Designed miniproteins, single chains, continued (2). Designs and how they scored, part 10

Each design is a single chain, and the fold is of that chain. pLDDT is the mean over its residues in the fold that is shown.

## One batch from the design tools (miniprotein)

Design m4316
Fold by ESMFold2-Fast:
Structure m4316 (fold): chain A 80 residues (1-80)
Amino acid sequence: SMAAERQRQIDRLLDDYRAVTGDQARVDRIRALMAEGFPLWQARLIVNSPDEAAARAEAAALQAKWDEVLADVEAFLAAR
């Protein structure tokens, strides 16, 4: 599946980052955020933010708005 292939690519990138930097705690935090549903780019931005709670809330709000737009587009295409 595309999701499984994407996850394998992400895992390889995170393993490479850990091998180069030795920063296992940061990798673990990124993986935890991704397990919550954040894509890699948002998880990375949250971990690098000086205010992780605010960045996390903003990312979640943006994802919810995007999901609503996608649902509306899908409904429009199905009706026409």
Scores: mean pLDDT 76

Design m4317
Fold by ESMFold2-Fast:
Structure m4317 (fold): chain A 78 residues (1-78)
Amino acid sequence: MSREELEREVDMVAEAMRIALEATDALAAERELSPRQYLDAFIAAFGAALETLERDPEASREEVLEAARRAALEAIEA
């Protein structure tokens, strides 16, 4: 892995984490989530955000956030 590749991966992970927190916080504002449900929603949202960014680096923030929100909701329903 080159330094440039590592820096891009770090930036992508940081962006995915911020979007996942925003998606999970939005869900928590609409519903009363237990700490476990919040964690499950966050993990799912983070995974979805990363997958979306890896699949399409040109994806809009709104597209990534929508994918994260769907994953977060599905995680607490499972």
Scores: mean pLDDT 82

Design m4318
Fold by ESMFold2-Fast:
Structure m4318 (fold): chain A 60 residues (1-60)
Amino acid sequence: MELLRKQAEIMRETKKELEKQLQEAKENGAPLSVIDQIQKAIDTAEENIRRLEEEIRALE
């Protein structure tokens, strides 16, 4: 259970870093493909966080 909570925290930190990268990419006029890739990574991280939180709740 502690490992799952730690993984969720790491994923939340990763998501925040990806959101920062997305903002910088948009400001620097990065190609749409790069922006789309970062956005998909954010969406994946968010879904993973949700799944980890569900698993933690199931173990309590």
Scores: mean pLDDT 82

Design m4319
Fold by ESMFold2-Fast:
Structure m4319 (fold): chain A 85 residues (1-85)
Amino acid sequence: GGEAARQALIDGLERIYEESTNEGTKLGAKEGLEAVKAGAYSTPEEAIAALEALVLSLREANPKDAELGAKIAEEALARVKAAAA
């Protein structure tokens, strides 16, 4: 169900917050984490869209953060998609 997808999104956002060196990326991850806890991204479709948007934002921030963040987000996205199936 949605619990595994939700946990994968939380784990991914938490790792991006901890490992990113970019203040904007950290803020975005924190806001995303607060939104998930408040009941946003409750559907797998919303969670997938949020992670895809985050990957794009990380790519724009800088190449090093983009590569690291994209890897973490892709792993979280794979877990969300697997839980949604």
Scores: mean pLDDT 69

Design m4320
Fold by ESMFold2-Fast:
Structure m4320 (fold): chain A 72 residues (1-72)
Amino acid sequence: SKETAVGADGTKVTAVSKDGVVYGLDENGNIISLSEGPPNGIALISSPDGSSVAAALMNENGEVIGVYALPG
């Protein structure tokens, strides 16, 4: 599954889940974050410098169903 959040500054973060792992992608499709994607859990995605953070919500099948930009 694939979901995208846009922060207040216009920064895009995309979350993609595969095999229980959540990949955070920048606007160019580069992997910037890796985290666990637990069923019914939340995966945190951060930029490499930690200045931008998003939360990816997981369903019972470990698929991303929403991404939300977190306020800095």
Scores: mean pLDDT 70

Design m4321
Fold by ESMFold2-Fast:
Structure m4321 (fold): chain A 61 residues (1-61)
Amino acid sequence: MTYEDKLKRLIEKLDEAFENNQEEEASKIVAEIYKLFTEAGKSDEEILEFTVRLLDRKEEA
């Protein structure tokens, strides 16, 4: 699986977790996305920006 495929799958799982009010599952998925970004060489700043967007998404779900 490519980096993009892994990220897409994790985002889809995160959306499902938010929709189903599975906070523990959502937290684990966010941690996996963070790890994936770190392994891909993303900066801490880029990771934080993405995390803020994910939190905003949780409020909408």
Scores: mean pLDDT 72

Design m4322
Fold by ESMFold2-Fast:
Structure m4322 (fold): chain A 99 residues (1-99)
Amino acid sequence: AATAARRQRLRDILREKMGFSDEEAERIASAPTPEQRIDLLLEEAYRRVKAGEVTPENVAALRAYIAHLEEKIKRGENVEEAQKRLDEARSLLDRIAAQ
């Protein structure tokens, strides 16, 4: 009950405040770890930006994920995978800046 209520509240926030679809919000909210939720949030922001949906919310989510990956690298956590994802996220942000 408590877990279901928390998941529903997160879905509502993603839909109402961040403009994600019901499917996108459910996928993000149902991820088992905070790290997986952040990863899915970035992947949906990537898809939206590639589709031409360059919004302040999508850009803010992308910047937050870049900061999260930089901190992960500083701590020595999954450095190789985090660096790869950081490079991909920075490349997308550069593409937004070029538009």
Scores: mean pLDDT 73

Design m4323
Fold by ESMFold2-Fast:
Order: structure tokens, then C-alpha cells, then sequence
Structure m4323 (fold): chain A 102 residues (1-102)
């Protein structure tokens, strides 16, 4: 399966979780979709919100992607500014999409 086919598959059930920690603040966002493209858009929105609220703050973000049909899970933790986390998270998300092309 190509990356574009994975992004457009309507028969997938995938859960995306973003947890970030900044000092005493711990926030978790979760979305479930049949489309990696929809989840990529949601992740971009959440990371953009972090950049707007905390542009120069160092925080820790954990991203978990779970294929509910296979039980396969991908998790990565990033520490840095929202910009740095956004760049690393984009690479991680693309690697997960590539892993789903099997």
C-alpha cells in the first residue's frame, strides 16, 4: 500500500494520542479516525496550538498512534520547543505512515 492509500483508507480504525507536559501542566488530546490524513491534520492543528501558546517554552510531548484493527502501536517522546517537536513529530508520523504501507 502506498502512503497516499494509507492516508485515504476509510476502513482503518486508528487512534492518535498527544500528551504534553510543561511544568505542572499535563494535557492529553486523543482522536480516532479511519484516515491517517485526518489524523495528520489533527496532529498539525494540536502542534500549531502549542506553538501559538508556548512558542519559546521547552516542553515534552509523547505521540502514540495505534492501529486498533491490528493492535500495532507506535510511540515517540520529544523534548524541545513546539517548533522542534513539530519537526520531529512530522518525521515520526511519516515513518508510521510508511510502516503501514505493508
Amino acid sequence: MSGEEVLNRKDLTITLTLTFTLGDKVETKTATSSSMGDLGQKLGEWLGELYKKYPNEELTATITIKDENSGKTWTATFTGTPREIGEEATTFFNDVVASMTD
Scores: mean pLDDT 80

Design m4324
Fold by ESMFold2-Fast:
Structure m4324 (fold): chain A 65 residues (1-65)
Amino acid sequence: VSKQVGAVLRLMATAIEFGLSVKSREVDGTLHLEITVKTEEDYKALEKEAKRAEEQGIKTTIKKE
């Protein structure tokens, strides 16, 4: 739905802006995003967007280093 698409686009835009790698996959109708970060600041920024995406039914996994 439109809100879910918006959340994905915001999360991906943030990751791309920080030069981070994003992997996406769909499992049983649920979108899963995996992002690797190197700094605590990047983690906190993505965690906030990941929480918003999770509220729209998107599973996000953030890995450090």
Scores: mean pLDDT 72

Design m4325
Fold by ESMFold2-Fast:
Structure m4325 (fold): chain A 124 residues (1-124)
Amino acid sequence: MSPLIQYLEELRAVLLEIVDALEAGDWDRVLELLKKNFFLTPEQIEKIREGDIKLVAAIIRGSLVALLTYLHEKLKVFSEEELQEALGLVDRFQAALEAGDFAAARAELDALFAFLRELIERKE
């Protein structure tokens, strides 16, 4: 397994744990997972503690968009059309989280990471 594919599997596992914690209403666990994996400002930490699901979704989206930009621009893993498809999956994931549709959020994450894995394996 490539180091990049291993990183994606680890990231997917963390994001699924965040979705599970959100579904459980375990905001202390959500904050713990986000602090371990993402940079958070003091203001963002306070809002997450207050249950701001839209902020959680926005933080995850920002990280996924940064990852997709890196894969596209630096690693040249996918075309512009494939980048737009991946961004569409990220947008659907964000919308599902904001709606509290955790089943849909998991499905969109699984689709995103399966798509990314296929593209990376195709380039190796």
Scores: mean pLDDT 86

Design m4326
Fold by ESMFold2-Fast:
Structure m4326 (fold): chain A 115 residues (1-115)
Amino acid sequence: MEPGELLGASAPQVIKLKPGEKAVTAPTQVEVPEDGDYVLEVHVTVIKGEGTLKVTAYLNGQKVLEAEFELKEGDTATFRKLVRLPAGTYTLQVEVENIGEKEVTVVVRLALYRA
């Protein structure tokens, strides 16, 4: 039974990126019911192509996670970050940048869980 309770998640977003392109996911709003520790989780699945991607996760516009990884078609990268949050409404977003040499199509999902 880990991760803990799911507080909110984005719908899957399909993003097509040419070399050097960036895209930001639609904002996902999540209600944090009490002050505490939470886990931000980001999934990036390559559905077409291969290459090197840079992922940056934002919470209310503040950078909380940054990672670079190489993936091929069918691969999923999962990133988890422990964040300390007061009770309140939060906006989750991810920026994905194609820093590789080939076009890639990815599916991005975000979730916030109790720690």
Scores: mean pLDDT 85

Design m4327
Fold by ESMFold2-Fast:
Structure m4327 (fold): chain A 80 residues (1-80)
Amino acid sequence: MTLKEKFEKAMEELRKLADEAIENHVDDPEIRKLLVEAYKLFKEALEKLAENPDDSDVIQEVLTELEKAIERLREALEKA
């Protein structure tokens, strides 16, 4: 999977989870916290890609943290 494909997948998953959270769980403070964390990591991943487009290792590390944040959000939504 290319870095572009990883970004596209993360963006699609985050959008889907954000739509669910905003529609059905906006009053849950834990879900709001996890949404903010996931979007912060997404922004950091985009900034790293813009600053160091050839540094695949640095971008990969931030994408891995983003994927973990997305999973935490998914788990919280399942429990809500």
Scores: mean pLDDT 77

Design m4328
Fold by ESMFold2-Fast:
Structure m4328 (fold): chain A 78 residues (1-78)
Amino acid sequence: MSAADAALMAEVGALVQEARRAAEAGDYDTALALLDRARELVRQAQKEGRIRPETAAYLLGQIDRERARIEAARAAAE
């Protein structure tokens, strides 16, 4: 794994954890915005060729699964 792959994985991981905490507090708008930010970081890094395609696919999959969980939690809270 490159230093860029490792750094992006750590940054995305931190944003996902913050999104989970926001969702647990009932702040679904903040949670979804944090996941959107994580997704943009992955897409930008991929566009610039800074990360491997496999790393980008893995991170986007993680973000999409977390987004689905948060959207389901928001729907259940309404």
Scores: mean pLDDT 84

Design m4329
Fold by ESMFold2-Fast:
Structure m4329 (fold): chain A 69 residues (1-69)
Amino acid sequence: SIVDKIKALTVEMFNLMAERTELELKLKEAERKGDQEEKERYQKKIEEVEKQIEEVKNELNKLEQQLKS
């Protein structure tokens, strides 16, 4: 059902947001250490997770519009 899909995507969104937070903390630690290679690595991983969050948000918005229509 649409409701079950929304629930599943909401859990996925939560997990991606938690992953982003962990990566942001690792980025701050790399910045503290002055490790340029680790900074660039974590910045790229954050960008990848943010793209995944955007895709999940777009799918949730489409499903929510179908439910409200």
Scores: mean pLDDT 88

Design m4330
Fold by ESMFold2-Fast:
Structure m4330 (fold): chain A 95 residues (1-95)
Amino acid sequence: MLSDEQLEERALQLDDPFLRLFLLNLVRAARTSTDPRLRRALRELAQEVLDAVERGGSQAGLDTFLERGDRLDREDPEVAAALARLYQQALLDFL
């Protein structure tokens, strides 16, 4: 798994401005979280989305995020709630 700094650098290089902003917010939330489960889940999601973007572009990244988000909503509602807040914040910052 990449370091927090490496995840931020990869997010900054994304072509899609919304995905870039969202993943930056996600990595920063992971870095500042005191909950190790939340930190791990956010870091793993960021890594998976970034890997999907590298292989299939921004749409593949979005598809991966949505698929993993749906899974988290069923398996860990607290992590899903944190993701929903981060996504909403990214929407507000992007608009």
Scores: mean pLDDT 79

Design m4331
Fold by ESMFold2-Fast:
Structure m4331 (fold): chain A 94 residues (1-94)
Amino acid sequence: IEIEKLPEKVVTSKSATVTVTVKVADPSQMIALMAKINGEEKLVVRKQAQGPTVTLTANITVDGPAKITIEVYEWIPGKEAVKLGVAQTVVFKD
């Protein structure tokens, strides 16, 4: 599995869109994007690859200034998701 790591994104709005592309070892792998918001892991989006790559879009909304890291997980049916890496960090400024 290869994650396209994007540079830190800085925004002055309360909302940002992140697009992540992952190269998968198995074309049937399910990939999930998770964000740690206010200390809690939240499932933002999940998608089955159905090919050699999968592209996922995450829309992150915050209540004020924050630093949100978009993490990539392998979603395994009936098991806990396994963290694969980090795709992008978004900094929300005033």
Scores: mean pLDDT 77

Design m4332
Fold by ESMFold2-Fast:
Structure m4332 (fold): chain A 59 residues (1-59)
Amino acid sequence: SLEELKKQAEEGYKRLVEAGADPEKVKSYVDKALQAAIEGNADEARDYVAEAVRLANES
């Protein structure tokens, strides 16, 4: 559900920031992922999530 996706995104964001990721950049990609999911574009949403994770791993 959309509510479940929002919770997962919020928890994921918090964990990535705790891991030392740039909170501003991670938040930007998480917001884009949520917007894509709301529009029904699952592939685009996954790509944005992958970018957020990549940024966290580069920190």
Scores: mean pLDDT 73

Design m4333
Fold by ESMFold2-Fast:
Structure m4333 (fold): chain A 82 residues (1-82)
Amino acid sequence: DGSELARKIANEYAKELGEALRKFDEDQANELSSLLGGTLGNASNKSEEEIRKAVEEGLEALKTGDYEKAKKTLEELKEKYS
């Protein structure tokens, strides 16, 4: 659960996030969505700039279409904002 601001920012990227996730199978998409949710949850108490950066870096990771690379990047982002 993100703050109201984090939810608003995530919604601004919702179409791009959905399109990027469609590149993965169901199990991979579920894992990546969970990691992204964790990253945004950790970033939810940060500034708007930091929340936007977290979403943008997560989206870039997903856009690679490489599950191992995306997973590693999202795990690193989740820890960074922890």
Scores: mean pLDDT 78

Design m4334
Fold by ESMFold2-Fast:
Structure m4334 (fold): chain A 65 residues (1-65)
Amino acid sequence: GEAEKEKLKELIEKYLKNNPELRAKLIEILDAAESAEEGLEAMENHPDPTIRAAGAELRRVYESL
C-alpha cells in the first residue's frame, strides 16, 4: 500500500543520502509503481545495472523490516 511505498522511499533517502542522482532515479521508479513490491521488481528488472544492484540491496533491507 501507500504506507509501504513511503517506508521504502524513506530507506532510499536514508541510504542514498550521498548519491542524489541514483536516489532521484529510484524514487521516480517507486513513485510510478502501484506498490513497494512493484517498485522493487521494476528496479530489479531495470536496464541500468546500478539500479538493479540498488534494487536488490533495497529488497534485502526491506525484507528485514
Scores: mean pLDDT 83

Design m4335
Fold by ESMFold2-Fast:
Structure m4335 (fold): chain A 66 residues (1-66)
Amino acid sequence: SLKALEVAKGALAGASLAAIARQVGISVGTVRRILERLGLDPRAPGPLVLSEEQRARLAEEGRKLR
């Protein structure tokens, strides 16, 4: 879906969950659910940090959703 693509782009850019939620127009809880579906765990405190594998997965998912 388009919302999942926007969430993936925000995560790849290093945006916070609150910033992604504001930009996409959804709740922080919905952002967390979308990231969990993409294989990420955003429950860690502090800024969202993605592994190289997670970044590659988000980039591919973004291409598929486009």
Scores: mean pLDDT 68

Design m4336
Fold by ESMFold2-Fast:
Order: structure tokens, then C-alpha cells, then sequence
Structure m4336 (fold): chain A 84 residues (1-84)
């Protein structure tokens, strides 16, 4: 299954919608760590509930680590669905 992705540069908001309808909303207006972002994404996917994750945009490296953590969990979830 493919992900839907929508980015609004005016608000720095990325919304990722999974094939099962779970929405992961990423905002660049918080202080979430990469580990916290991964945990919140995993919990949302496990429970079938939408999540809003407020990412730390204070540095490109911190932001990239958090986005990478979220995308890694989403890729893991997709791989698990393909294996089932």
C-alpha cells in the first residue's frame, strides 16, 4: 500500500496518510526528539489512531533525525503489512 503525503510550506506541516486511514501530522513547532517521534508514530499505527508530532526545527540535523525516525517507523509498518 502507498502512503499519501501533503506538505504545506506556509505552516511547515506534513500530513502522511496510511492505506488504513491513519494520519501522522508533522509540525515544525515543537521540541520532540527523534526517539519520541518514532514512539508516537509506532503507537498511532499500532492503535489505528491519528497523531500530531511537533518536531524540533531548531537545526536541520535535529529536524532530519526526527523526520527520518518517523519515516523509518512508517517503512517498517509497510514492510510488516507486505509480509502478512
Amino acid sequence: AAFGAEYDPATATLTITTADGVRIVLRADGGTSAAEAAALTREALRNGRDATIRLDASSPAAFADQVGAVLGVLAEHLAEREAA
Scores: mean pLDDT 78

Design m4337
Fold by ESMFold2-Fast:
Structure m4337 (fold): chain A 60 residues (1-60)
Amino acid sequence: MSQEEAARAVAEATGVSLETARRGVESLLAKGGDAQTAVEAARRTGSGSGAGAEAVIRSS
């Protein structure tokens, strides 16, 4: 999965902007994670409210 594809999926799952989603994916990759893991984390947290989405992006 590409970084841009993951960012779009995160934005769709959480309702955040593409810029915010890209930063979240980039942060997770910097920690040795992968783009797919970022999407899965966003879906688990983003099935609720926007507060959860911001937490995922910060914690990624």
Scores: mean pLDDT 69

Design m4338
Fold by ESMFold2-Fast:
Structure m4338 (fold): chain A 79 residues (1-79)
Amino acid sequence: AIQQAQQQVQQAQQQLEQVSDQARQDSLQKLEQASKLDPLKGTSESMRALSDGVDRVIQARQQYLQLQQQAQQLAQQLS
């Protein structure tokens, strides 16, 4: 019970880190391409990728918080 909840919290934390890292790298790559080829097109695409990345991080964070709350409730039941 509590061990499974803690494992789920760890998995959610790992997912949050991966999503955050990917969003950052994607943003940087699109920014570099924009400065070299077409500023208008590249800037627009870069902003969309950044917005998408932020949304994904927010969702992953919400899931992590929910799992943390569940783990805390299970710990309280054991005490």
Scores: mean pLDDT 71

Design m4339
Fold by ESMFold2-Fast:
Formats: C-alpha cells, sequence, structure tokens
Structure m4339 (fold): chain A 63 residues (1-63)
C-alpha cells in the first residue's frame, strides 16, 4: 500500500520542492479520506493530476 512517504518521493520525483510535494500529498490524502474505496492506482492518478496542475499554475486544484 502507498504510504505518505512514498507519495512524497513520487511528487519530488516529478520536480516539486519538499514544501510543494507536502502540499500536493496532503491534498491527495484528504481526497482519499473522502474516497476510501480508492486503490493505489487511483491515488497515483490523482497525485499525477495534482502535480501537473501545481507545475502549470503554482496552485493546488480544488479538493
Amino acid sequence: MLTEEDLLKIAKGYGLSEEEAKEVVEAVLEKKKKNPEWTSLEILEELKEYVNHYLETGKLPEV
């Protein structure tokens, strides 16, 4: 199962700073709490979407 640490490493791998990665991962984890049925695949797709949005706009998407 993906941990918060795993998601942080992935987000930083996409080019986010430590602080940016933390913000993105926190937003993704909050969304997962509302969607407990999500698998690791769905969590990773959401993370990719959030990272792309952050890289394009400098902001988190709506959660």
Scores: mean pLDDT 77

Design m4340
Fold by ESMFold2-Fast:
Structure m4340 (fold): chain A 63 residues (1-63)
Amino acid sequence: MKLILKTVAEQIRVVGDGVDKLLNWLKANPDASKEQIEEQKKKITEETLKKNASILAQLDKQL
């Protein structure tokens, strides 16, 4: 039960980090095209999902 709560907290933190990374990239690239913004969002979303999947896989391996 404690493991599930920790997993959820870690997933929330990883999502927050992803949002901050996107915002920082947008601030550094104010002239970025819609296409470049979409690709960057996709990349950050993929990285966030991979990190969360890794957290879930670690939980599964303990079971």
Scores: mean pLDDT 76

Design m4341
Fold by ESMFold2-Fast:
Structure m4341 (fold): chain A 100 residues (1-100)
Amino acid sequence: MKIIFVAEKSNPEAVKRAQELAEEYRAQGKEAEVILTDGDPVDKAAEYAVERARRGEEPVLVYAFLPDSGSIVAIYVEPGARAEVRDGRVVFHDLRSAVF
């Protein structure tokens, strides 16, 4: 399973936490990536999860760091997961999401 952390570039605490967690997972022999965004990390995490699921053969777990609370939105995407746009929002099929 690939693990992806998404943090807003303008939030240095979120960037630091994302990098630290990614390094921790890599130290355990797992594949982890950090994506820095100029916009809302949840929207960017959703967009990335859709694109990755379409191309990947492995499940992907994406963590988006919220700026105001230190909370993390987790988006789990299985291979072949589907998504569509409805009323300007991305709607996932077969996708699990949670807030911690």
Scores: mean pLDDT 67

Design m4342
Fold by ESMFold2-Fast:
Structure m4342 (fold): chain A 84 residues (1-84)
Amino acid sequence: MVEEILRETERAKKEALEILSSDPSATEEDIERALRQVLAYGTLKALVAAGRPEEAFAVAREILAAPSYEEAEALMRRALEEAR
């Protein structure tokens, strides 16, 4: 389950990047924000599926508030590893 959601999250991230990169009005900040949202929703779905909804909401909020995309991705990976 978690591995399937992680693959879907990677696919959604790639699709969002492709769409936003083709939009001339999208800024670097817009792209980073959209990618963080994809990571947050993917993590939320994975942790809820793992039976950890309270942790899911807390981690999703941390990912959305992360100061960089790299830190958001690290938070996602750590949460998913701890949920295994």
Scores: mean pLDDT 76

Design m4343
Fold by ESMFold2-Fast:
Structure m4343 (fold): chain A 71 residues (1-71)
Amino acid sequence: SSDDLQARVELLLNDPVNGPKLRRMLSSGAVTQEDVELAIAQNPDKEVTVGDVISVVNDRGVEELKRVVLG
């Protein structure tokens, strides 16, 4: 549910080691809330890491390039 998704976002943002890094990336626009939510959706049964979020951002960049070059 959306409530479960929001709870998982809050857990990731409140991580004592990586939470501050993720908050900075969100503030700079390097990572979007949609990227975080997609990382969570792709990892329903495990702890989501900042690395999982970065993977989503990289995949999005590749898909955007494909759309520009091939579309």
Scores: mean pLDDT 79

Design m4344
Fold by ESMFold2-Fast:
Structure m4344 (fold): chain A 76 residues (1-76)
Amino acid sequence: KEKALKLMTEAIRALDAGDFERAEQLSKELEKMGYKTAADLLRKAIEAERAGDTVTASNYAVQAALVAVGEILDEE
């Protein structure tokens, strides 16, 4: 639970730093943990950032974080 939030935070930091390889690796770890929607949104953020569309990348990153938090809070 807390590990997923940590991975999401690290993935966003990697994306902000331009470390796309690390961001992609962390998105795959989130997917393995069952946070598939958050991982998909994070991958879309990575694609947008690679294309130089920082606004779209930020929007997807925020959506990924919100989805991850929602999924975490829905756990018993």
Scores: mean pLDDT 77

Design m4345
Fold by ESMFold2-Fast:
Structure m4345 (fold): chain A 73 residues (1-73)
Amino acid sequence: KEKKIEEVLKKLDERVKKLLEKIKNDPRVSEEEKKEAEKFVKEQREPAYEEIRKSDPEKILEDIEAIEAREKA
């Protein structure tokens, strides 16, 4: 179970980093909006990770993979 939790956490960290880079490099997003997005991510990161550890990490991993598949389509 811990191994799957680690996989979920790694995928979430990578997705969050990628999203923040997109926001940072988007000329349509203001500097204030970029800072707000970074703050929101930091504030929600730990609660979300604790929730993953308490829930079914296998199901969460499936959901993340489904979202990634949709984003590539």
Scores: mean pLDDT 72

Design m4346
Fold by ESMFold2-Fast:
Structure m4346 (fold): chain A 64 residues (1-64)
Amino acid sequence: MAADAVRELAERSPNPEAQEHYRKAAESLEKGDAVEAAKHLTRAAQAEGVSPQELADEIARRIA
């Protein structure tokens, strides 16, 4: 599930800011709040130094 994939990213990230945003995104996904999840994923991507599209592609790969 998408929330599980995002939680895995939180646990594997060495960046504390990215970890916090991934956790909040996973929590938002579990609650069905896609807008809040997207905001947190965008902030996580910024903290990781990657584009939001690159992060979306990584999540999609982990779900597949």
Scores: mean pLDDT 80

Design m4347
Fold by ESMFold2-Fast:
Structure m4347 (fold): chain A 80 residues (1-80)
Amino acid sequence: DKLIEENQKELAETLKSLGASDEAIEIGVEGNRKVANAKPEDVQKVIDETVEELKKAGASDDAIEAAETLLNETAAKVKK
């Protein structure tokens, strides 16, 4: 799906611009994919899990906030 691919690219570029590691970028991209394919009731759980994995990978607070914002944007655009 083109919308999922575009959202994944935007998330990866944003995290990279904020100095996130390759591991953190991969976590964010995978989280975006999971959000796009999650049931509406599971979206928040996927976002929360992605945020925790980013925190464990040493992502900055700015990178985590940007990822959370973009994951919520993906949920809004793909699910509704």
Scores: mean pLDDT 79

Design m4348
Fold by ESMFold2-Fast:
Structure m4348 (fold): chain A 98 residues (1-98)
Amino acid sequence: GAGTVRGLAEALIQAAENGDPEKVAELARKAGDVTGTPELSEKLAEAIREGNLDEVRKLAEEFAEQATAYLDSLPVEERQAVVRKLEEIGGEARRIAR
């Protein structure tokens, strides 16, 4: 749900601050593939690679809004599958942030 998406967005921001930009950019792209937002996630990945943390925060917030709207549009079974994939990506981002 919305909490999972927000948690992922926060984890990506923390990982961008502390981790390998290439690995974090790849997680942002994976998240976009899962939520149907590839163009936004590519912009987020580029901001991560550039180390532009202000742009990362802005794009992560936009991602959270669009991903939440996408999840709300899905049937419950498909929504649950997407949420599980986002939880996995969030877990990877949290490991990088440490």
Scores: mean pLDDT 85

Design m4349
Fold by ESMFold2-Fast:
Structure m4349 (fold): chain A 66 residues (1-66)
Amino acid sequence: SEREELKKRIDELLEELMRRHGLSRERAEQVLMAAANGRPDIARALGASDEEVARAQELVAESRAL
């Protein structure tokens, strides 16, 4: 289902943030939450790249459309 594929893509982003930036799972989730709340500045401050922030915002938008 689209919901299951979306959760998989979210998990892939979280694992990528953890591997690339040495973030804990909690910190990686904070990046996603910052993107969800329209705070790309906070997501960047947590260590995410502009590309990862854009990807997080896309996933959040898709989640809200479901």
Scores: mean pLDDT 84

Design m4350
Fold by ESMFold2-Fast:
Structure m4350 (fold): chain A 65 residues (1-65)
Amino acid sequence: MLSKEEIKALVEKAAAGGKLSAEEAKALDETAQTDEGNEFLSKLVAESKDPIATADRIAEALSEV
């Protein structure tokens, strides 16, 4: 499971238009399956400069796992 620092780094990468690797997307998906990880991930996405675009990029990456 990803640490909070790793989750933040991946959300920031997606917010900047970066593509997540299959390994990063899988680790993020596993984290999102936990209540704590899902809550923290959702908060970071909502606090990004473009929450909708960030959420779409993450969802697209997760669809590949």
Scores: mean pLDDT 78

Design m4351
Fold by ESMFold2-Fast:
Structure m4351 (fold): chain A 103 residues (1-103)
Amino acid sequence: GSALIADVPQEVLDEEDEKLVREYEEKYGKEVGELVKKALKHSREAMEALRRGDYEKAVEHAKEARKLYEEASKLIEDPSRSASVYTAGKLLEIGMEVTAEIA
């Protein structure tokens, strides 16, 4: 069968992630920027493992991303931003664990 790849510009998504990391670095410092960057990389690895049906690896990467987001959230003095970063990590971990349980 023909595989149609969605015509979503991957380069634009990568630039958005890079801008997000830069904004967090500028506002909250280099340590927060580095933690968010590492969390985004683990999030990407979790999604790729999930696509391959490697649910154990997907959950492992999601847990690592969650830990990094949680660490970043502790350094963010803005309670709303801190909560958003923490929640993003939690939702990724829960989503991967639920998907692995159902699969």
Scores: mean pLDDT 75

